# Designed miniproteins, single chains, continued (4), part 19

Each design is a single chain, and the fold is of that chain. pLDDT is the mean over its residues in the fold that is shown.

## One batch from the design tools (miniprotein)

Design m12634
Fold by ESMFold2-Fast:
Structure m12634 (fold): chain A 80 residues (1-80)
Amino acid sequence: MSDEELLEEVDRLTREYDRDLADALKNNASIAEVQAITDRYLAKLRELFAQAENPVLAATIAVEMGAIVYDTNVVIRKIS
């Protein structure tokens, strides 16, 4: 996968995560359901991170993974 293809996949996955998380919250998802969504997208981003030869792109993916963890923890605190 090229750097451009990796970046496109990262952008797609982060958009899909935001949508899935918003939909889950709208449907009163449990903590377990929110965590399952997070684990699914983190696993996909980790695979892209492993493919990133460009250190700037790798850093971008790591930042996006961190943002997902942060957003999930904020959501879990609100529904706990």
Scores: mean pLDDT 86

Design m12635
Fold by ESMFold2-Fast:
Parts: C-alpha cells; structure tokens; sequence
Structure m12635 (fold): chain A 100 residues (1-100)
C-alpha cells in the first residue's frame, strides 16, 4: 500500500535526521533539523490517523521554532504543514481507491 511505503520512507528519514541532530553543533542548524523532524512527525501522525490534539501540538511546536527565524519563516512553515496535509490526504485517498 502507498501509505505503508510512505510511512516506511518517512520513518527512515526521521531516524536519519535524529542522528544528524546529534552531530550538529550550530544552534541554527539544530533548530532547522528540529523543524524538519517535526514536519516528518506531523506527516507520519496524519497518515497514522493520530488525534487532532496531537496534530495541533506538532503544528504549534513547528511554528514556534520557525518564529525564531522571523515572520517569513513562519509563513514558509504554514505552507509546508499544509503541503504535508495535502500529501497525506492524497496518499490515504489513493490507498482507499486501491482497496475497492
């Protein structure tokens, strides 16, 4: 299923980013990796059908970290979160069609 393949890829990327975070000493690069980790966790949570409260918490954390880089970074984060939501919805709809 596309969902299972996507989840495996996202979870592998999440593991790689968490390992990279341990090796990075620059604070700005650490925050950028933490933002990317939160975006992956958000897409994984959407695909797994996690509670709306958990999704809101992940969004809030990502936006708070982005705010450290200014308003333009917050806007970029809002667009990335929306893109993750649209991609997750597309994958879930395609898997549902394939099961019919």
Amino acid sequence: MLKEERLKKLEEQLKELKEALKKVKDEDQQIALEIRILLLEYEIALLKGEDEEKLKELKKKALELASKFGEKAVKAMELQLKAAEEEAKRILEEDKEAEE
Scores: mean pLDDT 80

Design m12636
Fold by ESMFold2-Fast:
Structure m12636 (fold): chain A 72 residues (1-72)
Amino acid sequence: MVLDVNIVDGSPGRGVVELTFSNKEDAEKVEKEIKEIAPGADVKLDGNTLTITFGNGTSAIYLAEALKQKYK
């Protein structure tokens, strides 16, 4: 389960989204899915927190809003 969705940076030249999960297994599964769907994004997992970095803020904002609508 996703506990939180946070837009860390929505700038035009850089987008950063953090996802916080209730458990590490869900975080690892989502990490793999994002790497397959958005291979150009930098994805890092630290404990239960997944940090996704894009080359533009629009991609980060759209991902965060889509996830907020599903896990609100």
Scores: mean pLDDT 74

Design m12637
Fold by ESMFold2-Fast:
Structure m12637 (fold): chain A 102 residues (1-102)
Amino acid sequence: MEELRKEVEELIDKVRAYLDQAEATLRSLGLLTPEVEELFAKARELLDKIRKSDLTEPQLEKVLEVLQEFLDAISRAGIANLLAHLPDLVKKLEEILKEIEK
C-alpha cells in the first residue's frame, strides 16, 4: 500500500530529526565518542538505504513497527534512552535489509 510507504517515510524523517538533536546534545556535553558517532552514521545510512529500497508490504510493516518502537522508547527520557536503543534499531534495520538481499 502507498499509505504504508508514506508512513515509513514520515517516521524515517522523524527518527532522523531525533538523531540530529541527540547528536547535537551529546556534542555539547562532550559525550560524542567515536563509537557513538559510528552508531549515528550507521543508523542514518540504514534509514537512507530503506528509503531507497523497493520494499514489499510485509517489509514496510516491519520497518514501521521497528521505527514506532524506537520512537516510543525515546519519547520520555530523550538522549539516555536513545543511546540504549540505537544499537537495537541498527540491528533490526540491518536484519530487514539482509532479508531483501537474500
Scores: mean pLDDT 79

Design m12638
Fold by ESMFold2-Fast:
Structure m12638 (fold): chain A 119 residues (1-119)
Amino acid sequence: MLTVTESGGGTVAAGGSVTLTGQISGDFKGILAAGWEGQAPGELPKLLALGGEEGWENPRVAGRFTLTVDQEKKTATLNMTDLQEEDTATYYLSVVAVSTETPARLVGATGAGVELTVV
């Protein structure tokens, strides 16, 4: 079973930078996809960046947010630069991986979320 443990966040000044880290634990062969979503209060979650086999970045955060997957360290990080007050949200990491079972299966997990406040 996969587990995602997120860290980072807190309160950051506008124009500042922060890195959110997701540690992936459990029995799996490889990370196929990792996605960071942000959910502002009263809004639906929005996908911000994807990593893995295909990369994707939301045009609203283009060039400011970068997702990196490290297969060896079993981490997915979101590096966030030039923070704006509208980036205030709870951020969630979702991961899809290949199981160690025979036959192999897709397994997934989502973290509990990490809060970021931009002031």
Scores: mean pLDDT 82

Design m12639
Fold by ESMFold2-Fast:
Structure m12639 (fold): chain A 67 residues (1-67)
Amino acid sequence: SGLDELNDLMEQSTPKQQQALSEGLHDLIRGEDPKKVINKTKKKLKEAGASDEFVNKVSDALKKISK
């Protein structure tokens, strides 16, 4: 599931990246626009030093959760 994928990514992330992931998941659960949440989370992850590969995996996991 998207949640399981996101949890695995959180375990592989730095504390700052983990914070960005937690905020993104929280925003989705609160009913914020998925496209806006995903774009915001991608920016924060890149600022926190995440690779493009990691950012793409997060984007895919969040898209699965938002469906």
Scores: mean pLDDT 85

Design m12640
Fold by ESMFold2-Fast:
Structure m12640 (fold): chain A 77 residues (1-77)
Amino acid sequence: TDAIVAALRRMIDQAAAQIRGLMETRSRADVLSALDTMRGMLLSRLDRAGRQVPQAAVDAARAELDARVAAVRAEIE
């Protein structure tokens, strides 16, 4: 696996953990807003990575990001 894709996966894991931490101290609306912001940032990183790596690797990372965002959103809602 490309190092860029591996780094993005680690960023997704870290972002999910940070959002879960916010659930203890923030309103649901604030946590959902933070989740959407983090998703946008990670998609931007993935777009930049896509200029340097095969499309299949980008597609796999995007699918993983979408799955992780959906799982965290379900925990918030």
Scores: mean pLDDT 75

Design m12641
Fold by ESMFold2-Fast:
Structure m12641 (fold): chain A 62 residues (1-62)
Amino acid sequence: DTIQRIAQIGVDVYQRMLDDGVSPEDARQTAVQAAHLLALQRGLSPQQAQQAAQLTQQMIDQ
């Protein structure tokens, strides 16, 4: 599933930001935005991009 792959990339961004000393709150916001933008760049619809962003947020919040 393309949405799940993009969400996983968002989680990877989150982890990298934490490793670089960014706060969890800022890293989470950046990762969710990155997943949304990446989905749009990969040709997904705005609705699918929102789903990827939401899934990224859910995966981080667990």
Scores: mean pLDDT 85

Design m12642
Fold by ESMFold2-Fast:
Structure m12642 (fold): chain A 89 residues (1-89)
Amino acid sequence: SMEERIEELEKELAELEAELLRLAEELKDNPEARAVMEKLAAEVAALRPEIEKLAAEKGEKYARLKALERGVELAKKAVEELKKLKKEL
């Protein structure tokens, strides 16, 4: 169901956010890591008007599903970029 998919994505996002926080702390003095985090924040902020449009067109639940899918994609990209920076140390 859509509810089960939302729960799965919320769990995945929570796990990614925990990993992202750990990597950001390990790389706190790295200016490239700061740029990755700033880009992530900007991309997450940019989702808001897209999700509001989806909510109007397809309903709140569908918009929540798509917000979580995009959030997971963005978090995964940020985690991979931070992992690459850590390997270069």
Scores: mean pLDDT 88

Design m12643
Fold by ESMFold2-Fast:
Structure m12643 (fold): chain A 75 residues (1-75)
Amino acid sequence: MVTVERHEDRQSAIEHAYKAIKEGKATAAIVVARADPEGDETHWVTVLFTEDAALGDVQREIAEEQKKRIEEEVK
């Protein structure tokens, strides 16, 4: 299962990911920076996985979406 949580700062996102894994609530976590196109701000997202099966696919999709957003903003 995948759970997504938004954080205002990097440290909070990392702490949430670490705590979830340490407490056994997630088997893996990804912390990513995301640009907010409306505010020109960067916010942080913690993605939690309770099963490893989908981890690679979800990680690839998030990275690909971020890359396209950045590339389109420069045009």
Scores: mean pLDDT 67

Design m12644
Fold by ESMFold2-Fast:
Structure m12644 (fold): chain A 85 residues (1-85)
Amino acid sequence: MNDRLEVDAKFTQDGENTRVEMKSTLTKDGKTTEAESTTVVPLTVDEALAALESLREHPEGGGVRVVSLEVDREKKTAHIVYERA
């Protein structure tokens, strides 16, 4: 059965840093679990969004593969879907 991780991220600029609010949904063996987390990265919002878009060039790492990536620069949001590599 395919393990699938979906992440919805919202980016808010805080000075020279970006606050990233993430909602993660993990589906494994027909069970769905949700988690929310917030992190701060020392990048501007535009730099953080550009870093996410670079995943299109290198979608595999750490035993997972990015199968879908949607970045909304206007709304400063992203939706990412990972599956096992």
Scores: mean pLDDT 79

Design m12645
Fold by ESMFold2-Fast:
Structure m12645 (fold): chain A 87 residues (1-87)
Amino acid sequence: MEEADKYIEQAKKYFEEAKKLLREIVADPRATLEEKNEASKYYGEAARALKIAEKNKDDVPLVKKYLDEAQKSLEKVREIYERVKAR
């Protein structure tokens, strides 16, 4: 339980960072509609991963799997963010 809570806290941090980056992407006029849609998709995947992890606290391996999915989703949003800001 305590170990799963730490992983869920980390997944929440990834989710909040993805949310922040998404807001910056959608507010930037240099971002294409495709980039805004793709970033929204990955943000949604991070949100879903966090929700599933929180519902399955008793399954530490499953929580770790969704922590990894949240991190990968954040990495995808960050790639889009960096590409947009480099313009």
Scores: mean pLDDT 84

Design m12646
Fold by ESMFold2-Fast:
Structure m12646 (fold): chain A 67 residues (1-67)
Amino acid sequence: MKKEIEELIEELRELAKQSKNPTLVDLLNRIAESGKAILEIPEASEAELKTSAELMRDAIRLAKKHL
């Protein structure tokens, strides 16, 4: 799970680099930072990590559709 979240964080950051919309860039970077923060919580459960990964995947899908 942690490696999957790390990969999702990188994809969000890549999408932010490709966007020329400042609001979208800010949103994608904030979601990436949230994912990084959950990786740094020692008590984060597998369910919490899975929920974070699902949220990031949904954000990536939406961003790609609406660049």
Scores: mean pLDDT 79

Design m12647
Fold by ESMFold2-Fast:
Structure m12647 (fold): chain A 72 residues (1-72)
Amino acid sequence: SEIEEEQKELLERLEKLESQLDSLSRVQLMAGLHDLERTLAELEKNPEASEELIEKTKELIARIKEKLQQLD
């Protein structure tokens, strides 16, 4: 289904972002954080959203916030 395909693409994008976290600049981390927070809000409003996607998005948000705090 279209929803399953979109969720799979999002999962792959999240995994790629996770693998690149240590190489991202502060500006890129901040942009990624804003995009992920909007994505999480949309996923939480969708009753068909994968729990795995919601969990991974929350984990990435937390990791980016931690990295930004360490850069300050």
Scores: mean pLDDT 82

Design m12648
Fold by ESMFold2-Fast:
Structure m12648 (fold): chain A 80 residues (1-80)
Amino acid sequence: SERLRELAAELVKKTKELYELVEKSGDEELKKKLEELLQEFDKRVQEINDANSEDREEKLIELLEETIERLEKLKEEVLK
């Protein structure tokens, strides 16, 4: 899936940008929120994979899009 690979690459890019902001700001709460978000993402990926449903790819795409949006919201909190 090209879309799945594109979204995975975007997630990596956004995660890297937020870790760089954490390093520059020293914002411990941002770091905690980022780590909690990524842990939740990993757990939900595992749950989707374990379900082994016909709509697995669609669910992974939805999760990636949701997680990228949540990362952008965290970035907005730091840049304000």
Scores: mean pLDDT 83

Design m12649
Fold by ESMFold2-Fast:
Structure m12649 (fold): chain A 67 residues (1-67)
Amino acid sequence: SMPRVAYIFSVPPEDLPLVEERARSMDRQRHTFWVGEVRPGEELERVRDLLRTRMGVDEIHVLEPFR
């Protein structure tokens, strides 16, 4: 079976529209989860645990916009 994949954008809210545009260009998977507005650090760790334990996600990718 194909793995469940999650993409997390650990960016401030003002950068989210650019990140969402990039996410849409990459979204070719039916079984993909998109999580935005996640801050790095403790919030990111909490979200990763939630995705694995409650949502059954197999692969988690943390994405940042280009610098």
Scores: mean pLDDT 60

Design m12650
Fold by ESMFold2-Fast:
Structure m12650 (fold): chain A 73 residues (1-73)
Amino acid sequence: MMEELKKRGDEGVRKLGLAIGYAVLATVDPSKREQYTEKARELADAGEEGAKLFAQLVGKKWKQKQAELEKKQ
């Protein structure tokens, strides 16, 4: 479970990093700006959704573990 959550978080961060990379390329190469900005937007959307899902999964597991610990204590 922790390993799955880490992998999904890493993928989300990687996609966001690629989106930033394409955005930088769009500023350096204006001739390809439209193509790079479209790719950056798609990757940012996908990365944001993945990062949000990862945060929700971590929060859910954290709440479950805290509830169990409080019940034992």
Scores: mean pLDDT 68

Design m12651
Fold by ESMFold2-Fast:
Structure m12651 (fold): chain A 64 residues (1-64)
Amino acid sequence: MEELEKKIKRLKSRIDYLNFEIKRLSGVDSPEAKKRIAELQKEIDTLNARLKELESEYEKVKSQ
C-alpha cells in the first residue's frame, strides 16, 4: 500500500513538473523549444498511462 501510494505521488509530481516545463517553453518561439515540448508531451502521455495503471492497482488493493 505505502509503496504504491509513494509511486503514485512521485509520478504525479513528475507529470506536474513536465507540464510546468511545457508552459515555460510555450513562451519561447524557437525550433529547440518546439522539439522539447513534443518530447515532454510524449513523456507525459507515457506517465499518464502508467499513472492510470497504478491507480487501478491501488483501487484493487484498497477494495481487498
Scores: mean pLDDT 81

Design m12652
Fold by ESMFold2-Fast:
Structure m12652 (fold): chain A 89 residues (1-89)
Amino acid sequence: SPLEAAVQAAYQAAKIARSFGNKEAADAILKVLEEAGYTPPENPLPFSEALKLLPDEARELITQAMKAALNGKVDEAAELVRRALEVAE
C-alpha cells in the first residue's frame, strides 16, 4: 500500500540521516514512526525503491524530509514525515 511504502521510505530516511551523522534528525523521524504505531520492517526496501511506490505528493514530502534531515533540520524533517504518512493513508 502507499502507506506501507511511506513507512518504509521514512525508516530508510532515518537510517541514511544517521549514517551521515544526523542522529538527532534520525531519532526525531523514528519517534514520529513509533508514536504512529509502526515498527522497523523485517525486509526493508532501499529508499529509491520505496519512493517509486509512493503517490507524487507523498514522494515529494519524503524527499524533502530526507533533505531536511541531512541538513540537521530536525523539527522540519519530523513534520514532513508526519505529513507524508497522512497523505499516504
Scores: mean pLDDT 87

Design m12653
Fold by ESMFold2-Fast:
Structure m12653 (fold): chain A 101 residues (1-101)
Amino acid sequence: AKELAIEGGVSAGLGGIAVGVGRVTGDLETAQLGGKMAKEGGDLAREAGKLAGNEKAIKLGKKGRDGGLKGIKAKTAEDAIKGASEGVKYASEAVNLVLES
């Protein structure tokens, strides 16, 4: 559980960096990459939550995945940043819940 949470946290952290670069540059592809990293982080945090028996972490990991997917599917940098930022936030919260367990 903890190892998957650490991997999810790294993915979410990299997604946050990509979102930051996307905000400064207005680059859609960079913001969509942030969404992809957030989705991966959310998926890993959800699996870590399942292994830890933490229902709240499972739900937040799913929200992280869903936010990341919105970022990936976005047609504008603004929408991609919004989705990816939401995904990073929830994936990171899910990771922290597993690591605190």
Scores: mean pLDDT 86

Design m12654
Fold by ESMFold2-Fast:
Structure m12654 (fold): chain A 100 residues (1-100)
Amino acid sequence: MTVEEVKALLDLAGRRVRQRYSPEAAARFERLLGLLKQVADGDLSKVPEAKALLLELAEEYPELAREVLRLLKNIAATSEDPTLSAVTAELAAVLEKALA
């Protein structure tokens, strides 16, 4: 996937979460999407904030966190941007450990 295709996938995920989860859970996910889009645009300073938000999701919304884990693994495996692939793989590993 190109960076633009990753952003489109993130937008689709946001719509699914808004339909399936509480407004509070959806709002936290939308914040995560904003951070991931900034990382996709090259702003790696947002990675620590994304990690913190993923840990909050794992504690408060574990079902949503499991969907986010699948999303991050998919981006890591299919992204053509090596930096985005590496960052999403790292975020997936952090989230997988938190869900164990």
Scores: mean pLDDT 87

Design m12655
Fold by ESMFold2-Fast:
Structure m12655 (fold): chain A 83 residues (1-83)
Amino acid sequence: ELEELVERVYERLRADPRAEEVKDPYSDEPAFIVDGLYLPSLSTLLKMFPDPEKQQKVIELLRRIAEGGDIVEALKELSSLFL
């Protein structure tokens, strides 16, 4: 199920003309820049949030992106988890 979610997020990012695919220095998966906001690869992102409550929040934000939510707003909300 997580793999299917990750694939849907990648499909949406690659279909968005604002999204630029870049290399993640910490994994073999793609990273993205969307309107100047950096999104690390999804495996790196999950590794950055080891606690279950933050992981569930990350998964919820990724699901929102996959379901057609605003990518920029979701990335701003994701950035708040680092604060």
Scores: mean pLDDT 76

Design m12656
Fold by ESMFold2-Fast:
Structure m12656 (fold): chain A 62 residues (1-62)
Amino acid sequence: NLEEAINSMLKRGWTEDIDGDGKIDEKAVEYVKEIQKKYGLEDDGILGDEASIALYKELSAK
């Protein structure tokens, strides 16, 4: 499950949990863009301060 995977990554430190193998990272970027757009942020797929907070709020709600 993508959301479960992202939640685990966020819990451990997003960039540290992703080995950079591409597959999870690509799907994670798409999910980040969706969350960014939902929260009115720039949908660039880069997990900055505001995007990280928005992602955490979404994952914490479920």
Scores: mean pLDDT 62

Design m12657
Fold by ESMFold2-Fast:
Structure m12657 (fold): chain A 60 residues (1-60)
Amino acid sequence: MEKVEEMMKRMEELIAQMEAGATERAAGMSPDQAAALLAATAKVNENMRKSAEERARKLL
C-alpha cells in the first residue's frame, strides 16, 4: 500500500510540473495555441491519473 502511495505522489508532482511548464509556454503563444496546449496537457494529465488509478487498483 505505502509503495503505491509514493508512486501516486510522484505522479502528482510530475503532473504539477507539466501544468506549470505548459502555462509558461502558453504565455508566449497566441490565444488559440495557448488554449490547444492547455487542453492537450489536461488530457494527458487526466490519462496519467486514470492509468495510475488502474495500476493502484491492481496492486491493492
Scores: mean pLDDT 77

Design m12658
Fold by ESMFold2-Fast:
Structure m12658 (fold): chain A 116 residues (1-116)
Amino acid sequence: MKELLEKVAKKLVEGKDLSQEEVEELQKLFKEDPSAPDKLLEEYLKLKPEALQEYVEEAKKIPREYLETVLGLEKAARDFNLELLLKEKDPKKFTETLRALIDEQLRIEALEEVIA
């Protein structure tokens, strides 16, 4: 499990597409462990720690009255992309959707930090 998430995170940071086998293993993991997307984000941030701060700086530019609305929209987008990932059979499209999921999780973390 940890080795798969580390390998996937590394491929995402390097701009590489996942293999068919990695897609199938990650889909199985996401179905079996609802916390696996969060664990993947942790592995991604170990390799690219600056990524979260970039989203925090972007979130600070949003007017305070819209922060909760934007957070709600990002959570909806995350849930939609997670549903797509569980059904996607094409490794290239899966990798593109997985990158979108990571970006949405980073935006959610950043928005929650700014709101707090």
Scores: mean pLDDT 86

Design m12659
Fold by ESMFold2-Fast:
Structure m12659 (fold): chain A 67 residues (1-67)
Amino acid sequence: MDEVMAAIEEASRAARAGDYERAAAILLETLKRHPQSQVARWALRELARRLRAEGRDELAERLEKAA
């Protein structure tokens, strides 16, 4: 299984459970290990978009800076 895709799936489960801090941590760590991954950057931006919709603007800004 692709490590990046597995991490995105796990982050999606955490976000559905409302654990946005865990979802963010998983994707940030994945991007650190795979800095050239466009899929990981896309997943971070999508999580940031969801966080802004939920009013979690500070966390969203942190993810946007990392992507």
Scores: mean pLDDT 82

Design m12660
Fold by ESMFold2-Fast:
Structure m12660 (fold): chain A 68 residues (1-68)
Amino acid sequence: SELQKKIDFLEHTIKNLEDMKELLAEAKKKAEEAGNKKTAEELDKRIKSTEEQIKIQKEELEKIKKKM
């Protein structure tokens, strides 16, 4: 169904964003260990932006599931 395709797309998008967040978190840890505070702060901002995108996508997914 079209609803199932949209659910699958959102779940795939959420997984990709969560995977990206993990990579950003690892990069931030390495920057912190190297004493690169500016890089760590920029990576933290990117992590927070990614978390906001995950939240939006999860809210859309729940909205669709509630209409089923």
Scores: mean pLDDT 88

Design m12661
Fold by ESMFold2-Fast:
Structure m12661 (fold): chain A 72 residues (1-72)
Amino acid sequence: MKEEEEKKKKYLEGVDKIHERLRQRVLANADKYKGVTPEEALRRIDRSRENIKKAIEEGDEQVIKGVENELK
């Protein structure tokens, strides 16, 4: 079933794009962060990316639906 692999690839690419955009926002607004360092914010974004990718690979329907909504 190659269609499932194609969907996974699309969602994984979308997750990377979303998190890259978040990383750029953190870097652009580094001087505005007071409660969390930019380094900590980037670490949390990277951890979120890894967790979501693992959930997609494991076929977590709830996470996949969340990613679909973000990609619209």
Scores: mean pLDDT 75

Design m12662
Fold by ESMFold2-Fast:
Structure m12662 (fold): chain A 102 residues (1-102)
Amino acid sequence: ALSAEELAARVIGLSLALHVAYLTNEPEGLRFLDELQRAYHEAIRELNDEALELIRKFGEKITPKQYGELLQRILRAIAAAKNFDELIEKVTAIVKEELAKL
């Protein structure tokens, strides 16, 4: 089973990737949109109380500047990923770094 940190990072990462896809004027930001939507739906169903608390804490503590920098990192990950599995690994790792600072 995934740890609460891993699960929270995955849900946040998928949410940010969907947000980038929705707001971006870059064609690369629309890559994997269908796969992102399915994965996000599945990840939400796996949420436990510990992962939900980490998600809330992240949302409470992240600054607008950090959020903007994070969206740029996610956009680069979407553009650079060779396949969806690599994208999931990259966005989860990016968010996990931010969760470790809480």
Scores: mean pLDDT 83

Design m12663
Fold by ESMFold2-Fast:
Structure m12663 (fold): chain A 104 residues (1-104)
Amino acid sequence: ELSRAQKMKDLGTGLAQKANDTVKEGLEVGKTGTAEDIKKKAEEVRKVAKELTAGAQSAEALAATSKDPDASKILQSAADLLRSSAKKARDTAKKLEEIAEKLE
């Protein structure tokens, strides 16, 4: 139903925003932190990417089983947002790992 799909989209948007904040924190640590601090932040960003991927899989499963085409579209949009945010988080973690290696 539309109400549940909308709630999932709102939760997904919130999770994506939280991920964006974690990515920003990681990039700031990348500018000023030690190699060890940067590696720890890369691990935190990778955990966030995993959470986003799990959220996307949940939204995709709900979209696939939804009897309402409009609800299915909303859930798929939420999944697409979470997949996109997960990719950005993974790319950021890789960049942080590369910065840490250069400081060693």
Scores: mean pLDDT 83

Design m12664
Fold by ESMFold2-Fast:
Structure m12664 (fold): chain A 81 residues (1-81)
Amino acid sequence: SMEEEARRLIEEAEELLERAEELKKKYGSLSPELQKAVNQVDAALALIKSRLDEKEPVPESVLEQARRAIRRLRELIEKEE
């Protein structure tokens, strides 16, 4: 269901944000590209959580935005690990 997918995207995003925070601790800062990707994932998460909290459907465009942001952040993190 859409709600199950939204919750999975939240879990995956939170995992990646924690991994990004560990990279920030290790190197003292994130590159501008990594920081931008983190910000994009944070924005997508806020939209999904807002819709779920209001018991409103999450639009497919928001889910696609989240999938893209999460994929980008994962790629950047894996290059640094």
Scores: mean pLDDT 87

Design m12665
Fold by ESMFold2-Fast:
Structure m12665 (fold): chain A 83 residues (1-83)
Amino acid sequence: DNLATAKEYLLQAAEAILAGDFATAAEYAQQALEYALASIDSKITDEQYEVLALANAFLEHIARGDREGALALARQVLAEAAA
């Protein structure tokens, strides 16, 4: 399942950010984006849109060197996954 794989990579990106490994986090966020895109057949679902938005947000924060934004987003993603 491409969407389930995308979510797994999104969680790995969040964990890497919390570990301070932004290079690895960017690789995982890129994989999350690619698998989320591969999960779309004809129309985007709300869940697919959310995963794409989160993956893009991680990549944007990392590309800008926005450590605070990346950490805040990582905490949010992990909190939602633990609920």
Scores: mean pLDDT 85

Design m12666
Fold by ESMFold2-Fast:
Structure m12666 (fold): chain A 100 residues (1-100)
Amino acid sequence: SAEEVAIAEALAALLRHEAAEARAAGDDQTASVLEGMAALIEANRETLSVAELMARVRAYAAAQLPGLSAAQQALLENVLTLLESMARSLRAAYEARRAR
């Protein structure tokens, strides 16, 4: 749906922003992982639901964990939590607008 695509685009934009912040901090490895997650959403946003996109993003992140330090893993976990929170909040906002 158009609402699911809009939510996916917002999640990808957040990942791009977090990747830029990681690069600014000198963490090119975490930035590359976050950029990969954003690219995955962007490539599939018209064909997959937000729930399916989040499942694939989590699977992609899990595959990257062995290559990351404990600090990088914690940062990635925080970003994933933020994405899940944003997806829920945006979905609730769209549902509230449609109920009127």
Scores: mean pLDDT 88

Design m12667
Fold by ESMFold2-Fast:
Structure m12667 (fold): chain A 102 residues (1-102)
Amino acid sequence: AMSPEAVAAALARMEAALDEITKLENKRIDKIVQKVRDEAKKDPSLEPKAKETELNAEFLKRVIENDRRVRLARMRASTDPAAIQAEADRYEALLKELKDLE
């Protein structure tokens, strides 16, 4: 059976992986915003689109952060140690795949 220490370790691994995934997603969003901002500096007619992109980026970052919090809260409330371990492994695998795309 999985020890309480192993469950706590799996939750910590999942939180660390989700934090890094969120940072990578935010970095990608920031690159899109920067590109649109750079285009608007060369062409002022693109300024409204740049502002809309910034507002959409802020909204998306809030959605991503909220999803992260909900997933962590769900797993912390879980009574299934195997499910917690499987989610930790899944997010670490996703993080590895996302880093390989950089």
Scores: mean pLDDT 83

Design m12668
Fold by ESMFold2-Fast:
Structure m12668 (fold): chain A 62 residues (1-62)
Amino acid sequence: MDKQLQQDINQSLVDMVYAVASLLPRDEALALLDQKIAEAQAKGDSLTAQIYQQAKARLEAS
């Protein structure tokens, strides 16, 4: 149950990050996401890092 709720929350956050990134030029969006991934990793926030990584993967796939 908790895993399904966590997956739904993470998916919604990825969708929101992707939507915001889509408002930027591709190069700027990718650079911003790389910076946010690095910041989250430096803080030990693996969940936030995964959200930004998934948003970046979607942007790269489009």
Scores: mean pLDDT 80

